# Designs tried in a protein design run: designed miniproteins, single chains, continued (3). Part 86

Each design is a single chain, and the fold is of that chain. pLDDT is the mean over its residues in the fold that is shown.

## One batch from the design tools (miniprotein)

Design m11165
Fold by ESMFold2-Fast:
Structure m11165 (fold): chain A 64 residues (1-64)
Amino acid sequence: GPVRQEILRLIGEILRIIGEIFDLELYLKQNPDLSEEEKKKIKEEIEKLKKERDELMERLRSLP
């Protein structure tokens, strides 16, 4: 039904975002010689993705 389809869609999006966060965090760990400006840009992107993840998780939690 439509609720099941929405749950699967949200789970797929959440997993995609988790993967993107993991890749960016791994990139930071593997590149310790990055400039502070480059690190800041990547950290800001991670924070944006974490907020998007949390919003999708809240939407998922609100479904019956």
Scores: mean pLDDT 88

Design m11166
Fold by ESMFold2-Fast:
Structure m11166 (fold): chain A 55 residues (1-55)
Amino acid sequence: MSEETKRRVAEEAKRVYALRGRLPTDADIREIAERLGLSPAAVRRALRELGLREA
């Protein structure tokens, strides 16, 4: 996964945290995936690599 893709996922996760006060849920992950043109699995992988979500 590219650094650019991980950065975009990180920014979306930060937005969720700013709005909800928590890390992304599975529902948030699906929404991020749809917006970025990724699979939910790819978003989960990016969040795990960034340390923003456990597996």
Scores: mean pLDDT 76

Design m11167
Fold by ESMFold2-Fast:
Structure m11167 (fold): chain A 70 residues (1-70)
Amino acid sequence: SAKEEAIRLLKEAIEAIRKGDYETAERHLVRLYLRGLISEEEAQEIGRYLRNGDYEGAIELLEKLIEELK
């Protein structure tokens, strides 16, 4: 389902950030947005955290999105 796919991609984005693979995290963010699994506002906010080096903020928002999908 779209919900299961969104949760998987969000978890993979968090894992990429935790591993320092910010390029892969950004690719997952773009995929989530283009597939309509997250809003434009959510995508822009996460992208802002990543660009500013606020990886803790990015992870916190991604975890919040996972919880909202459950």
Scores: mean pLDDT 85

Design m11168
Fold by ESMFold2-Fast:
Structure m11168 (fold): chain A 78 residues (1-78)
Amino acid sequence: SVAEEVKRELLELATAVQNGDIDKAREEGKRLAEISKEAPPEVRQGAVDALRQLALVYEQEGKHDQAKVLRETAELVA
């Protein structure tokens, strides 16, 4: 299902961000945005909320590159 694909891409993006692999994070973010175009509004909003919440965590840790890619991905998904 599209919801399972969105969940998988969110986890892959989160893993890349956690590893500090910003290039891979951007790649996964673009994939998430493309898949999210076909997602129901509720699934898309859930992804946006998760990305924004995770971005706040990284911002508070001073990890600005990680926070930025998460915020940019949230804007692409929305």
Scores: mean pLDDT 88

Design m11169
Fold by ESMFold2-Fast:
Structure m11169 (fold): chain A 112 residues (1-112)
Amino acid sequence: MEYAKKAEEAAKKGGSVENAKKAAEYAKKAALEAGPLSESAAKSAEEAGRAAEQAGSEEAGKEAALGAAGAAVAAARGKGSPRGANSAAGAGTVGAGGAVAMAIKAGKEPAK
């Protein structure tokens, strides 16, 4: 899936909330194209992007982007297999959780 590759490339650029948002958007599109069983992966990608935006930090943005890209790739691979879809949903959830944790840490540290 084309969008999964774009999400991964945006995540590799890293270093900004804008790149994290782009990775999350591409991840969401890739997950939606994978079908209804990938809705949880799409939600995880959205949450990762939102967490990166709220954190306002380079590290949090990078972690969120990687989580979103991972969810998109997993969702794409899960298409056509019910068991694969469960693995994709799990990977997306873990990625989003990591992004949220990073955002919380960044929010407690003085920004500079």
Scores: mean pLDDT 58

Design m11170
Fold by ESMFold2-Fast:
Structure m11170 (fold): chain A 74 residues (1-74)
Amino acid sequence: MVEAIYYAVKGEEAFKEEKYEEAIKYYEKALKLAPESSAAPIWYRNIAKAYEKLGKLEKAQEYEEKAKKLEEEL
């Protein structure tokens, strides 16, 4: 759990630095370590925002839908 939060924080830092590909990788690591975390919908939304910034709108929509589905299941 602590390790997943560490990667989520690194993802947020990368996003603030406009390193969107790096942000996605860190959030994906957090999700791999804690896929059922109550924070997982937030991490999916942050990946979606990063893909939107990269112009990958189909990927952004995919991750936004994953976040919404998880929020409905929690």
Scores: mean pLDDT 82

Design m11171
Fold by ESMFold2-Fast:
Structure m11171 (fold): chain A 69 residues (1-69)
Amino acid sequence: SEKKKIEEEKERIKEIVEKEYEKALEEIEKAELKPEEKEKKIKLLEEQKESFLAMIDSIEKLELKRLEK
Protein backbone atom coordinates (compact mmCIF):
# COMPACT_ATOMS: atom_id res chain seq x y z
CA SER A 1 0.00 0.00 0.00
CA GLU A 2 1.36 3.40 -1.04
CA LYS A 3 -0.38 5.03 1.94
CA LYS A 4 1.39 2.69 4.37
CA LYS A 5 4.75 3.35 2.68
CA ILE A 6 4.24 7.12 3.00
CA GLU A 7 3.26 6.78 6.68
CA GLU A 8 6.25 4.52 7.46
CA GLU A 9 8.66 6.86 5.63
CA LYS A 10 7.36 9.92 7.53
CA GLU A 11 7.64 8.11 10.88
CA ARG A 12 11.23 7.14 10.01
CA ILE A 13 12.09 10.76 9.15
CA LYS A 14 10.46 12.00 12.38
CA GLU A 15 12.58 9.52 14.39
CA ILE A 16 15.72 10.84 12.66
CA VAL A 17 14.71 14.43 13.49
CA GLU A 18 14.17 13.50 17.15
CA LYS A 19 17.54 11.70 17.40
CA GLU A 20 19.37 14.62 15.75
CA TYR A 21 17.64 17.03 18.15
CA GLU A 22 18.80 14.97 21.15
CA LYS A 23 22.39 14.85 19.81
CA ALA A 24 22.46 18.61 19.16
CA LEU A 25 21.01 19.31 22.60
CA GLU A 26 23.71 17.13 24.23
CA GLU A 27 26.43 18.96 22.27
CA ILE A 28 25.09 22.35 23.43
CA GLU A 29 24.97 21.13 27.06
CA LYS A 30 28.58 19.85 26.84
CA ALA A 31 29.87 23.01 25.12
CA GLU A 32 31.93 25.47 27.16
CA LEU A 33 29.46 28.32 26.55
CA LYS A 34 27.92 30.97 28.78
CA PRO A 35 24.51 29.95 30.21
CA GLU A 36 22.69 32.69 28.23
CA GLU A 37 24.33 31.52 24.99
CA LYS A 38 23.28 27.92 25.69
CA GLU A 39 19.69 29.07 26.34
CA LYS A 40 19.59 30.96 23.02
CA LYS A 41 20.96 27.95 21.10
CA ILE A 42 18.48 25.57 22.78
CA LYS A 43 15.53 27.86 21.93
CA LEU A 44 16.69 28.11 18.31
CA LEU A 45 17.11 24.32 18.16
CA GLU A 46 13.58 23.79 19.55
CA GLU A 47 12.11 26.21 16.98
CA GLN A 48 14.00 24.47 14.15
CA LYS A 49 12.74 21.05 15.31
CA GLU A 50 9.11 22.27 15.46
CA SER A 51 9.39 23.87 12.00
CA PHE A 52 10.89 20.69 10.53
CA LEU A 53 8.19 18.46 12.05
CA ALA A 54 5.49 20.83 10.76
CA MET A 55 7.03 20.64 7.28
CA ILE A 56 7.05 16.82 7.44
CA ASP A 57 3.36 16.83 8.39
CA SER A 58 2.55 19.19 5.48
CA ILE A 59 4.43 16.99 2.97
CA GLU A 60 2.64 13.88 4.31
CA LYS A 61 -0.77 15.54 3.81
CA LEU A 62 0.15 16.55 0.25
CA GLU A 63 1.36 13.02 -0.60
CA LEU A 64 -1.80 11.45 0.84
CA LYS A 65 -4.00 13.88 -1.14
CA ARG A 66 -2.10 12.95 -4.32
CA LEU A 67 -3.10 9.30 -3.76
CA GLU A 68 -6.79 10.38 -3.74
CA LYS A 69 -6.48 11.75 -7.28
Scores: mean pLDDT 80

Design m11172
Fold by ESMFold2-Fast:
Structure m11172 (fold): chain A 85 residues (1-85)
Amino acid sequence: DPAARERALRLATAYDLGRRMAESDAKFEEMVRQGLLTPEQIEKYKESQKLVDEDLAKNMTPEEQAAFEAGYAEKKAEIARERAA
């Protein structure tokens, strides 16, 4: 079924995007904490996050958004475990 395959690919893509966003956010938070970023760079990143959130809300179905959130949460938990070790 081509429609089922297309849907599965979209969900897998959303999940992977969530994982990558969690990793990017964690790296950004660490750079902010280490004082490596200027106030302008911090504001620009926050504006980029807002644009991504708006784009996801516009272009993702609720099911795709749930897959994204699952990927994000799982990667965030993995990073927290790595940092605790």
Scores: mean pLDDT 83

Design m11173
Fold by ESMFold2-Fast:
Structure m11173 (fold): chain A 91 residues (1-91)
Amino acid sequence: SELEREIERGVALLDLSVLLTVVRRNPEADEEELAQAVRRAAERILRELGEDEEALREAIEALRELAEAAASQPLVKQAAEEAVERLEEAR
């Protein structure tokens, strides 16, 4: 069903929403841990939603927003930007 697909996408993309919130609330946080979390989230999305073009578009949008939010956290920004490139290649 359409609702079931939307729920599955939401659950799979939840990590990015959580990371965006964490980055916004913790501008002085440990960048390495956040960067690793971004890379893990992107890898999970590719594994679980790599064939879902709509999910990849939503993930790319979320990662671009995450990169903007991480303007003062260069390792996190770089991880998000690299994740965008990886997801664009999967499209």
Scores: mean pLDDT 81

Design m11174
Fold by ESMFold2-Fast:
Structure m11174 (fold): chain A 57 residues (1-57)
Amino acid sequence: MASEEERERAAERARQAVLDAGGSEEQAEKVYRATLEGETPEEADKRGVRAAIEAGA
């Protein structure tokens, strides 16, 4: 579990990672929300990478 600040930063990083990989804004928003709902920063990062891969396929 992370603090609210850490979770929000992780959500923002995950969202940006999806966009940087060519993912859609919708994919980025889904990752952002999932992270804010209490996922750990590490899990959020992995989810962001997975979303980017799906968007790039």
Scores: mean pLDDT 67

Design m11175
Fold by ESMFold2-Fast:
Order: sequence, then structure tokens, then C-alpha cells
Structure m11175 (fold): chain A 76 residues (1-76)
Amino acid sequence: MIEDLSEEEKKVLEYIAENGFATVDEIAEKLGLSKERVEEIVKRLQEKGYIDAVKVGDKTLYGLTGKGIRALEELS
């Protein structure tokens, strides 16, 4: 079932949805959050199955899963 998301969690998911993939650094800069806060949010979203991680070179990119897309559709 879709769980209630915090305002910060929604913004992270929306940012990833709009950009396809995002790094922790990119999310932190664009949303005005600390890197530690973004790392906590992405870990939580991964544990819930809303995002997945892909390694590209020296960077980790986060993208939406089908469950993440559905969560945003139900919250929009």
C-alpha cells in the first residue's frame, strides 16, 4: 500500500520524476537540504521501494520505480 510521505520525501520524488535520475548532491543543492538529510530520505524511499539506485562512473543515480510513479500519481 502507498504510505504517507513527508513534504521533503514528496519533493525528492517529484525532483527525480522531473529529471529522470538525480544524485544526492544534486537533490541537496536544488531542494536546499543537507546531504545527510537527503541520504536519510533516499534510504527510506529505497526501503519502501519507491526509488532504485544505479551506479554510473563515480556517481550513484536514483530513479523512480513503478511503485514510486504510482505513489506520486496517488498524491497528485
Scores: mean pLDDT 79

Design m11176
Fold by ESMFold2-Fast:
Structure m11176 (fold): chain A 70 residues (1-70)
Amino acid sequence: MKEDYRAYAEAMEADKKKLEEDWEKQIKELKEKAEKDPENRERYLEAAKKIEELKKEEEELLEKYKEFVV
């Protein structure tokens, strides 16, 4: 592997971690709101589920990229 790919992979991992932390925070806040507001629980849980789906899709794309680079 050339150094260019290593630097790129490290930058992608750093960006991924930051994005994952932001998404985890949003999911946690939505789940906390769901517990405190039972009448709107389904709405908050639906929003959290959508963020979880987007996170999973991005993780799958990054895994495919790693398989290609290796």
Scores: mean pLDDT 74

Design m11177
Fold by ESMFold2-Fast:
Structure m11177 (fold): chain A 68 residues (1-68)
Amino acid sequence: MSMAEQILSEVERTYEKMLEEKKSVEEVEKTTADIKAMIRALVSDPELAEQLVAEVDRLAAETKEKLK
């Protein structure tokens, strides 16, 4: 499994847990900001970093929609 796939799998699992625990939209937004900051700090390839950030934003949007 690629590093990108591994990161996205971990992110998906995090949001799935937040849905199970009925976390607030505010907590999802905070977690999303923390994940994006981590990706930007650790991923040296800017193209890969932007692709991962876009996918994280997509997963966060889906999670927030399901929490409504």
Scores: mean pLDDT 81

Design m11178
Fold by ESMFold2-Fast:
Structure m11178 (fold): chain A 65 residues (1-65)
Amino acid sequence: MTKEVAFAIYAIGLGTEYGVSVKVKLIDGKMAVEVLDASPEVKKKFFEEVKEYGKKLGVEVEIID
C-alpha cells in the first residue's frame, strides 16, 4: 500500500468518525484535503489530526479551506 493511499483511507475514516464530508485529492504530489460541511472547531481538530498523520507518514498535506 502506498503512503498516499494509506493517508487517504485515514483521512476519509477520520471524517466518518467526525461525521463530516471529506474530499482527498492528489495534486502536484501533495494530498489536498477539504472538509465541506463542518463547524470551525471540528475543522480545526480534524485538520490538526490529518496534518499530524501526514507528517508521520511523510506525506505533504495541503489544506483546502
Scores: mean pLDDT 81

Design m11179
Fold by ESMFold2-Fast:
Structure m11179 (fold): chain A 64 residues (1-64)
Amino acid sequence: GLSTETVARAIGAALRGIGEAVEGRLFGRPEEGLRGAEEGAREAEELGFPELGRRTREAARRMV
């Protein structure tokens, strides 16, 4: 089974990505926000959670 550590890292990456998108919107830097969200989504996918990565990208696009 997946380790608790791997699951926690994937969720953390997704949440950081969403945070970057929110900051991008708040500070008028949507391209930087979307870049941060893409990095978080990619990390979640690389940790074995492609659906989490996909949903992170979708949420980020709606926030900026």
Scores: mean pLDDT 85

Design m11180
Fold by ESMFold2-Fast:
Structure m11180 (fold): chain A 52 residues (1-52)
Amino acid sequence: LTDDQMREVDEAMQRMQQAVLNLLPEKDREIATKLLEEGLSLDEATEKLKEL
């Protein structure tokens, strides 16, 4: 992939993550954001939230 294509993918992933976070209650959104900052994937963060 070119650098431009990689950037477009990253931007699409960021938008997708934000959309998923917006579906969560405010409290869960805070936790998910911290998990993503710790390097977990969106899928991993979502699974951790379901364990609450």
Scores: mean pLDDT 74

Design m11181
Fold by ESMFold2-Fast:
Structure m11181 (fold): chain A 101 residues (1-101)
Amino acid sequence: ALDRVVEHARETARRLYLEAAATGRPVADAAMEAVAAARRFGVEELGLPEEAATLAAAAGVARGLAEVGLELGRLTPEQAARILADADAAYAEAKAIAEAA
């Protein structure tokens, strides 16, 4: 279930980041929209605890933003690696919460 939230968030973040870059929309607004959409999917469709769904969504969004940022040359490999490490930590926390529920 968590992996489905992460993938939903990653794909949505990638799409919205590219759209934001094309339209001049703030990336932070796109990221918040992606988290909200993936969180709703995790809670409403998958029955996950809201906190676990939120952390999994945040992890997926961070991965998507790191991927696009690296592809567009807006992030260095070191900056992308740091974002991905933070995403992995958020996923581990989401997994612990979901397993405790």
Scores: mean pLDDT 83

Design m11182
Fold by ESMFold2-Fast:
Structure m11182 (fold): chain A 56 residues (1-56)
Amino acid sequence: MLLVYKEGNTLVVLPLEYAQEVLKSLKFKPKEVDSVDEIVAAAPKMKDGEAYILKG
């Protein structure tokens, strides 16, 4: 699984296993999605601190 979150103007992507500390600091609860297409569609509208978990 991948965590995708917005930090300022940057979209950060990392394996969920390495994201435990980041998960604790997120402003918003991550939304779980099954498709990269859902993240791509949401990315231009994501606010700072919003996050997605991509189920693989």
Scores: mean pLDDT 79

Design m11183
Fold by ESMFold2-Fast:
Structure m11183 (fold): chain A 76 residues (1-76)
Amino acid sequence: VEELEEEAEELGERLLADPNDPEALRRLSELLRELSKTSEFSETLLLSAEVLERLAAGDPDALARYRAAVEARAAA
């Protein structure tokens, strides 16, 4: 699981250099989905992965909706 986290960080650095890299966005979403299976943050990681996947597909509205859902859960 730590190796998956390291790969996610490397993909994050790649996205800092090229934020429109669809390959990095897609791979990062896959890694977050795998991390969700073994993490206590599974729900947040799954939401993050789905947001990144939808952003790669060109749906920016998904990000705002998922941020609101995450904040609502944190407040509960």
Scores: mean pLDDT 65

Design m11184
Fold by ESMFold2-Fast:
Formats: structure tokens, C-alpha cells, sequence
Structure m11184 (fold): chain A 63 residues (1-63)
């Protein structure tokens, strides 16, 4: 399923960005979430709703 594979790649990228913002740049979880959402919307052209859902799933992986 090509759409599922694209979505999994986007989630993996969102997770790696979230971890980088928290671990390397010292952002809070909330600040890192907003930075990831803004990246997904502005750079990858996702809707804000899709970007927020991916960022929430990435945060869940931290737990």
C-alpha cells in the first residue's frame, strides 16, 4: 500500500525531528511539537490537521 508506506515514512521523519528538537536543541515537548507541525505544513505541504496527528503519534512514541 503506497499511501501507508508514505505515511509511515512521514511519521518516522516527524519522530526523528521531534527527538532532535528535544535532545539536540533543548526544546520542550510542546515547542518541539509545534516546530514539527510547522515543518510538515510548510516544507512537506501537509494540512495542519494531518501534521498535528503525525506529531501526536510521534510524541506517543516517546512514551
Amino acid sequence: DPEARVRERLLDEAYELLKEFIEKQGLSVEEAKQAVIDYLVSTLGLTREEAERLADEAIKRLE
Scores: mean pLDDT 80

Design m11185
Fold by ESMFold2-Fast:
Order: sequence, then structure tokens, then C-alpha cells
Structure m11185 (fold): chain A 58 residues (1-58)
Amino acid sequence: MSDEEKFLEAVDKALEGEISGEEALALGKELGDKYESRGFYTLAERYYRVGKEVLKKA
């Protein structure tokens, strides 16, 4: 499973109430930190932003 697929699965589960929005945000932060360390700043920002939005909606 790719990082993208793993994150999308966590987002779907959080929105369905199967996991907390905090868990989806934590994964978004983990992946954001990972890609930021590799110089992919735009992708890292998207992971942080989507994780925050999921927390707000879940």
C-alpha cells in the first residue's frame, strides 16, 4: 500500500467514524514530516492541511 492509499484509507475511516479524526491527523502529520524532510514542501503542506480538515469534520 502506498503512503497516499494509506492516508486516503485513514481519511475515509475517520469520516465514517471508524477511527478518530485525531488518528487521521496524526498520520497526515507523520507523512507531512516525512515528505518535508525529503524537500517535498508542497506535498507535505497538503498532508497537514487535509489531516486538519478531517479532524474538523470528523
Scores: mean pLDDT 81

Design m11186
Fold by ESMFold2-Fast:
Structure m11186 (fold): chain A 56 residues (1-56)
Amino acid sequence: SLEARITRFIRLSKETDLSLSEIARLAGLDPREAAEALFLLSQGYTPAEIAAALRA
């Protein structure tokens, strides 16, 4: 699911020093989804809220 991919992306961003493009690829997010997820995460949104926003 998109929520599971966003959750993996956030976890990889906290646990690794990999580049944004590499963690997006490993999490299964396209560049648009990864960029939007980072923006919403910086605003304090949860993975579930980010997944809902990306589906809107």
Scores: mean pLDDT 82

Design m11187
Fold by ESMFold2-Fast:
Structure m11187 (fold): chain A 98 residues (1-98)
Amino acid sequence: MTMWAALGLTPERNLVVAFARTEEEAVALVREAGAEVIGVSTDPAEVAERALELLLEDPSMEIELLLADPRDEALRDYLAEMLTRLAALLAEHRAAAA
């Protein structure tokens, strides 16, 4: 079953990433958090790459992570995979800068 992530920016320029079983639910979570939707994806690698680009532009940016159901193991796995990929991308960026 396909899982969705929606990305949004708050007025304070903090990143909100919401994970849901549908695009509509993920978008709704981002909007309820007070953020403007900037993208949606089903690929945790694409989500991690977009988060990296924003963090490189503003390293002080906070990331808020939202799950439509925190007991949903598949959504938790999607979140974990995205975070693992983001950590790897950040490590590669730091290695290239050294």
Scores: mean pLDDT 84

Design m11188
Fold by ESMFold2-Fast:
Structure m11188 (fold): chain A 60 residues (1-60)
Amino acid sequence: SSLEKFKEAQEKVSEVIDKLSEEERKKLKEVRDEAMELIREGKEEEGVEYFVEKAEEILE
């Protein structure tokens, strides 16, 4: 479930990535990297939620 949410969020970002500024794309990469670190530490739900929330902020 959490991994499916992560995949869905990444797919939505990919659909609009070409409309984003370079700075926004860089922030999304940094947020994804941080979420991946949380997932690696066993905090999968926290990492996924962090990515979803931050991606929503950037895509506003």
Scores: mean pLDDT 80

Design m11190
Fold by ESMFold2-Fast:
Structure m11190 (fold): chain A 73 residues (1-73)
Amino acid sequence: DAAAEAERRLREDLRQAEELFEEAVAARDVARLQELRDGLEHAIPVAEKAGLLELAERLRELRERVEAVLATL
């Protein structure tokens, strides 16, 4: 089931993105935070089109956190 596989990948990507966010914030790694922001901007519409609205919302929340941190660096 391609849809179920895509959902699993997006959920795993979100988990990894949350880990990378915490590490990048601790390291003050602006480049990694920018890469993370760009990745999240691409992942959100994929989740929305797949009807994974809860996942799309969690991705948006993480993107907002990334943008807020970038604004302070």
Scores: mean pLDDT 85

Design m11191
Fold by ESMFold2-Fast:
Structure m11191 (fold): chain A 61 residues (1-61)
Amino acid sequence: MSELQKKIRELAEKADEAFKNGDVEKADEYARQIGKLMDEFRRARRAGKIAEEVKKIEESL
């Protein structure tokens, strides 16, 4: 998870730099990659949270 967050941050910095250099197409490409990684992060986080929540409930019973 930390690796994925680091990758998203790196792409965001590259997108910002490309935008400042007037390379809007490259900035848009980085933004699309960030979107895909964010979707992956949300899916992984949701799956992990559900598993942890179920385990806590079962341990409480």
Scores: mean pLDDT 73

Design m11192
Fold by ESMFold2-Fast:
Structure m11192 (fold): chain A 70 residues (1-70)
Amino acid sequence: VLELLEEALEAVEEGKLEEAKELLRRAFSVQRHPAVRAGIKEALEALEEGKVEEAKRNLRVAIELARQYG
């Protein structure tokens, strides 16, 4: 899961928003921890709304949570 989240952040930074959304959907489907899933969902929703900077912040939080709980 952590690898998928890190790849999603890289995709967002490169402007590959559709690839980032796909990576986040995959991460959400395999993640079992509720707090990490919530962070992934918030990042995905921000990308769907075109809020790129908010998505990057939410994604960094999800990565940190995945490191602690993964």
Scores: mean pLDDT 82

Design m11193
Fold by ESMFold2-Fast:
Order: structure tokens, then sequence, then C-alpha cells
Structure m11193 (fold): chain A 68 residues (1-68)
């Protein structure tokens, strides 16, 4: 299930972020982005487009935090 896979990745993301492992948190978010982008391309479902915008915003924020 895509939902189960994304939820598992979100749990890993929060653990990595809480531990201060920003590089791992970034890699997990990039994986979530890939999964959502693939499903949006396949289905055209606007739910995936909304989630993609949120994940891309999170990736940009993490990159800025790593660069600081």
Amino acid sequence: SLVAEILALLDEFFEAYAAGDLERALAINERIRELLAEKYRETGDPRFAELLEEVEAGIARLRAEIAA
C-alpha cells in the first residue's frame, strides 16, 4: 500500500529529524517526493499534487537548515 509506505517513511523522517540527522531526514523526504510524483503522473489525482507541494516545501526548508 502506498499509504502504508508513506506513513512508514514519515515515522522514519520524524525520528531522523528529532535526532538531528538532517541529511537522513532530507533523503527520506526526497524518497516520499519520488513516490508521490510517480503516483500523480500515473493517476492525475489532485491529492498527490497537494502532498507533493507540502513535501517539496519541507525539502526546501531542510536544505536551508542544513546550509545554515
Scores: mean pLDDT 85

Design m11194
Fold by ESMFold2-Fast:
Structure m11194 (fold): chain A 65 residues (1-65)
Amino acid sequence: SIMLEAAGGMIEIYGAVLGVETRVETEGDTIHVTLRGSEKKKREAAEAMRKLAEKLGLKLEITLE
């Protein structure tokens, strides 16, 4: 889906701005995000991304590595 792909790209850019390395994959209707970086920055980015996804009505699964 072009819309899910665009949303994934936005999340990847957002992660970079928040100082974490972000890997994004789409599976069905869900965006899977893997975050790498310091523990504090990963937690802050994950919370920010969940809030954004909730506001946009997106299904988001976040993995911290």
Scores: mean pLDDT 82

Design m11195
Fold by ESMFold2-Fast:
Structure m11195 (fold): chain A 68 residues (1-68)
Amino acid sequence: MDELGELALHVRDRAAAAGKTFTPEAIRLLVEKAGGDRAYLDEQLDVLLALPKRVITKEDVEKYVKPP
């Protein structure tokens, strides 16, 4: 199946477990940056989910996610 769709579900699952949500644009950008790299995705999710915010936006991904 579509790997990007599976990564998007993984992002939503991890956000829900942390009591947070991502905007659709934030999920899309994060998954695009990950390029199928689950280890990189999980590392960046740890950074984003540590932010003192309930809603993680595209701007948060652009600001806090390190390039691979």
Scores: mean pLDDT 79

Design m11196
Fold by ESMFold2-Fast:
Structure m11196 (fold): chain A 114 residues (1-114)
Amino acid sequence: MHLEEARRHAREAEKEDPEVGRLLLRVIEMVERGEPDAKILALIGEIMGRLPLASEEAQRHVARAMRALAEATAEERPDVAMAARAAARVAEAFRAGGDAVAEIELPREVAVQL
């Protein structure tokens, strides 16, 4: 897995929102360490729960980090990739100023953190 693009966007998110950025970097570290999908999905859910209060710029960087994470994990961790794609869409929806989150299907492990 090549996680450098996801890590780059996570570092940009940390400049705008240190808490969200730290959680993104932790997700990337957990993927690199081979942590169980359930733990990674729970942390992605925690990030999604923080998005409504994040700045538009932080939401943009989160969306990019999650998209890159989804691409990097699609073959080896399809459940993580699916959750990351959902998180990217949630971040894009909040950045657009809409309530479109209700239209996004979330895995159970992600949803319980919202």
Scores: mean pLDDT 79

Design m11197
Fold by ESMFold2-Fast:
Structure m11197 (fold): chain A 120 residues (1-120)
Amino acid sequence: MRAEELRREVIELLENSKVVGIEFEESYNRDNIKQRKVVITLEHEGKRFTLNIYLNPEQWERAKKLSDEQLEKLARELIRRFSDVVADLLLGNGNEVSLPARDVLQAPIDEIIDKLEKEQ
């Protein structure tokens, strides 16, 4: 199967999935650095997928003010924008995808949160 076909299938699966859980988690990594993530659990035809969205401190405080519906919109928009990364991670890790707080993800996350805050 071509990578493009797999990515399309994964996007359709995740976009047609039902959000069954949203949790805010704080943890420490092996270097005792505090990590913050939103954990979104999606379900499609009895199968569950977990999306971990790692946030910087500013994004974390802003995301905590969003509704569950807005957090679902954030997750679905990130899946659409980073479909290649999401597909590759899901294929490699089974049913869990982690989007790390990297510079390339910071601007898209900020843009999506800005848009969601304006819709309030």
Scores: mean pLDDT 73

Design m11198
Fold by ESMFold2-Fast:
Structure m11198 (fold): chain A 62 residues (1-62)
Amino acid sequence: GSVLARVIEDYEGKTPDELTVKKGDILEVLGQVDKEHLLAKNLKTGEEGILPGKYVVPAPGA
């Protein structure tokens, strides 16, 4: 199944390439950009972008 992550704290994107998320959002992890950043899709909004991995924890695939 898809790799899913749950947002644990609100994050507002600082550049056009960054994803804005709210606590409780479920993201599909598309890849790792660097050691501390993920590329993800917000399943609630359909938006894709980069965010710091520290704002998310692993979630079940359901």
Scores: mean pLDDT 81

Design m11199
Fold by ESMFold2-Fast:
Structure m11199 (fold): chain A 55 residues (1-55)
Amino acid sequence: KQATLEQIKKMVAAGPNAPEEDVVAFVRAVADDLGLSEAEKEAFIAEVLAAHRAG
């Protein structure tokens, strides 16, 4: 989970011009593939969006 989160943050930082909706859709798909709970999925999306907005 943590390794995947860090990889996604790096990817989002490399592509700061990607629309937020595309970032959310990608992160949601990854979270679903990892079998995260709803709470973990929401936290994961929030973390990636924070990294995207900072980049």
Scores: mean pLDDT 71

Design m11200
Fold by ESMFold2-Fast:
Order: C-alpha cells, then structure tokens, then sequence
Structure m11200 (fold): chain A 68 residues (1-68)
C-alpha cells in the first residue's frame, strides 16, 4: 500500500513536469525524479516511524495539489 502511494506521487510529479515543459521527460530525468521522490518519501517515514496511513495520505494529498 505504501509503495502504491509512492508510485502515485511519483507519477503525478512526472506528469506535472511533462505538462509544464510541453514534452516527455528524458529517461535520466525520470530516474532522478523517481529517486528524489522515493528519498523524500522514505525520509518522511524515517522521521515519523509511527506514521499512520492517514498521515501518509495527507503528505501525498499535498503533493497532488501542487501538480494541479
């Protein structure tokens, strides 16, 4: 489930960047976005080891709004 949340966040970030640039991202940039998003997500979980799914959803929802 947490892996699905990370995947959704990563996809939204990639789509937002592609929309902003009016083109698809090169594979290297996609990998960088995936790594940075995963790192930030894991750092959130490390800082909040007792984080509930609700708290994780709030984090993801914030990211989603920035993409709209």
Amino acid sequence: EREELLKRLTEYVIKALEKERGRKLPEEEIKKVEEETKKNFEEFLEAHPDATNEEIEEFIDGGFELLE
Scores: mean pLDDT 69

Design m11201
Fold by ESMFold2-Fast:
Structure m11201 (fold): chain A 61 residues (1-61)
Amino acid sequence: MKQEILELGKRMASLVPEEYRPEVLAKAEEIANKEVVTSQDVASFVGTVLRAIGDEIDREL
């Protein structure tokens, strides 16, 4: 699970603008370093990625 979150973090970071990559990667590492990873942690990570994408879309509107 921890390794899978790190790999997912790297893949998602490649899909967001460069400005948000450090934030996405840092969030993935934070979760991966936890002793127990919960569904709430995964939801928080997804929320971080969606915010990064949403900010870019809003700026283009």
Scores: mean pLDDT 72

Design m11202
Fold by ESMFold2-Fast:
Parts: structure tokens; sequence; C-alpha cells
Structure m11202 (fold): chain A 60 residues (1-60)
């Protein structure tokens, strides 16, 4: 079961992750955000998580 806290933890890991883990973590974030959206209907949380993951990766 995916929670908002799980998504936030993955986003935090993405900020400092080694380069070799970035692609895997980004994929995990998208999958977690989609699972959360499908379970809760919270589209804003899905979009915010996806946008934040892209932003974090671009700023590294």
Amino acid sequence: MVTRADIEALLERLRTAPAEEVDALEQEIFEAAEAYYRATGDEAAFLEAAQEAVRIRAER
C-alpha cells in the first residue's frame, strides 16, 4: 500500500541518490504516485510528485 509519506521519502532519496540509482528511483516514484492516485483519486498529489521528481533530477 502506497502512502503520501512513501512518495515523499522516495523524492527525498532522489535528491541525494548516486547517479546509478536515479533512473530506478524516478521510475519507483512514478509507479508509487500512480498507485496512490488509483487508490485515492488524488490527481494533484500524482502530478505534484511527478513534477517534483523531474525538477529534482534536472537540478542535480
Scores: mean pLDDT 79

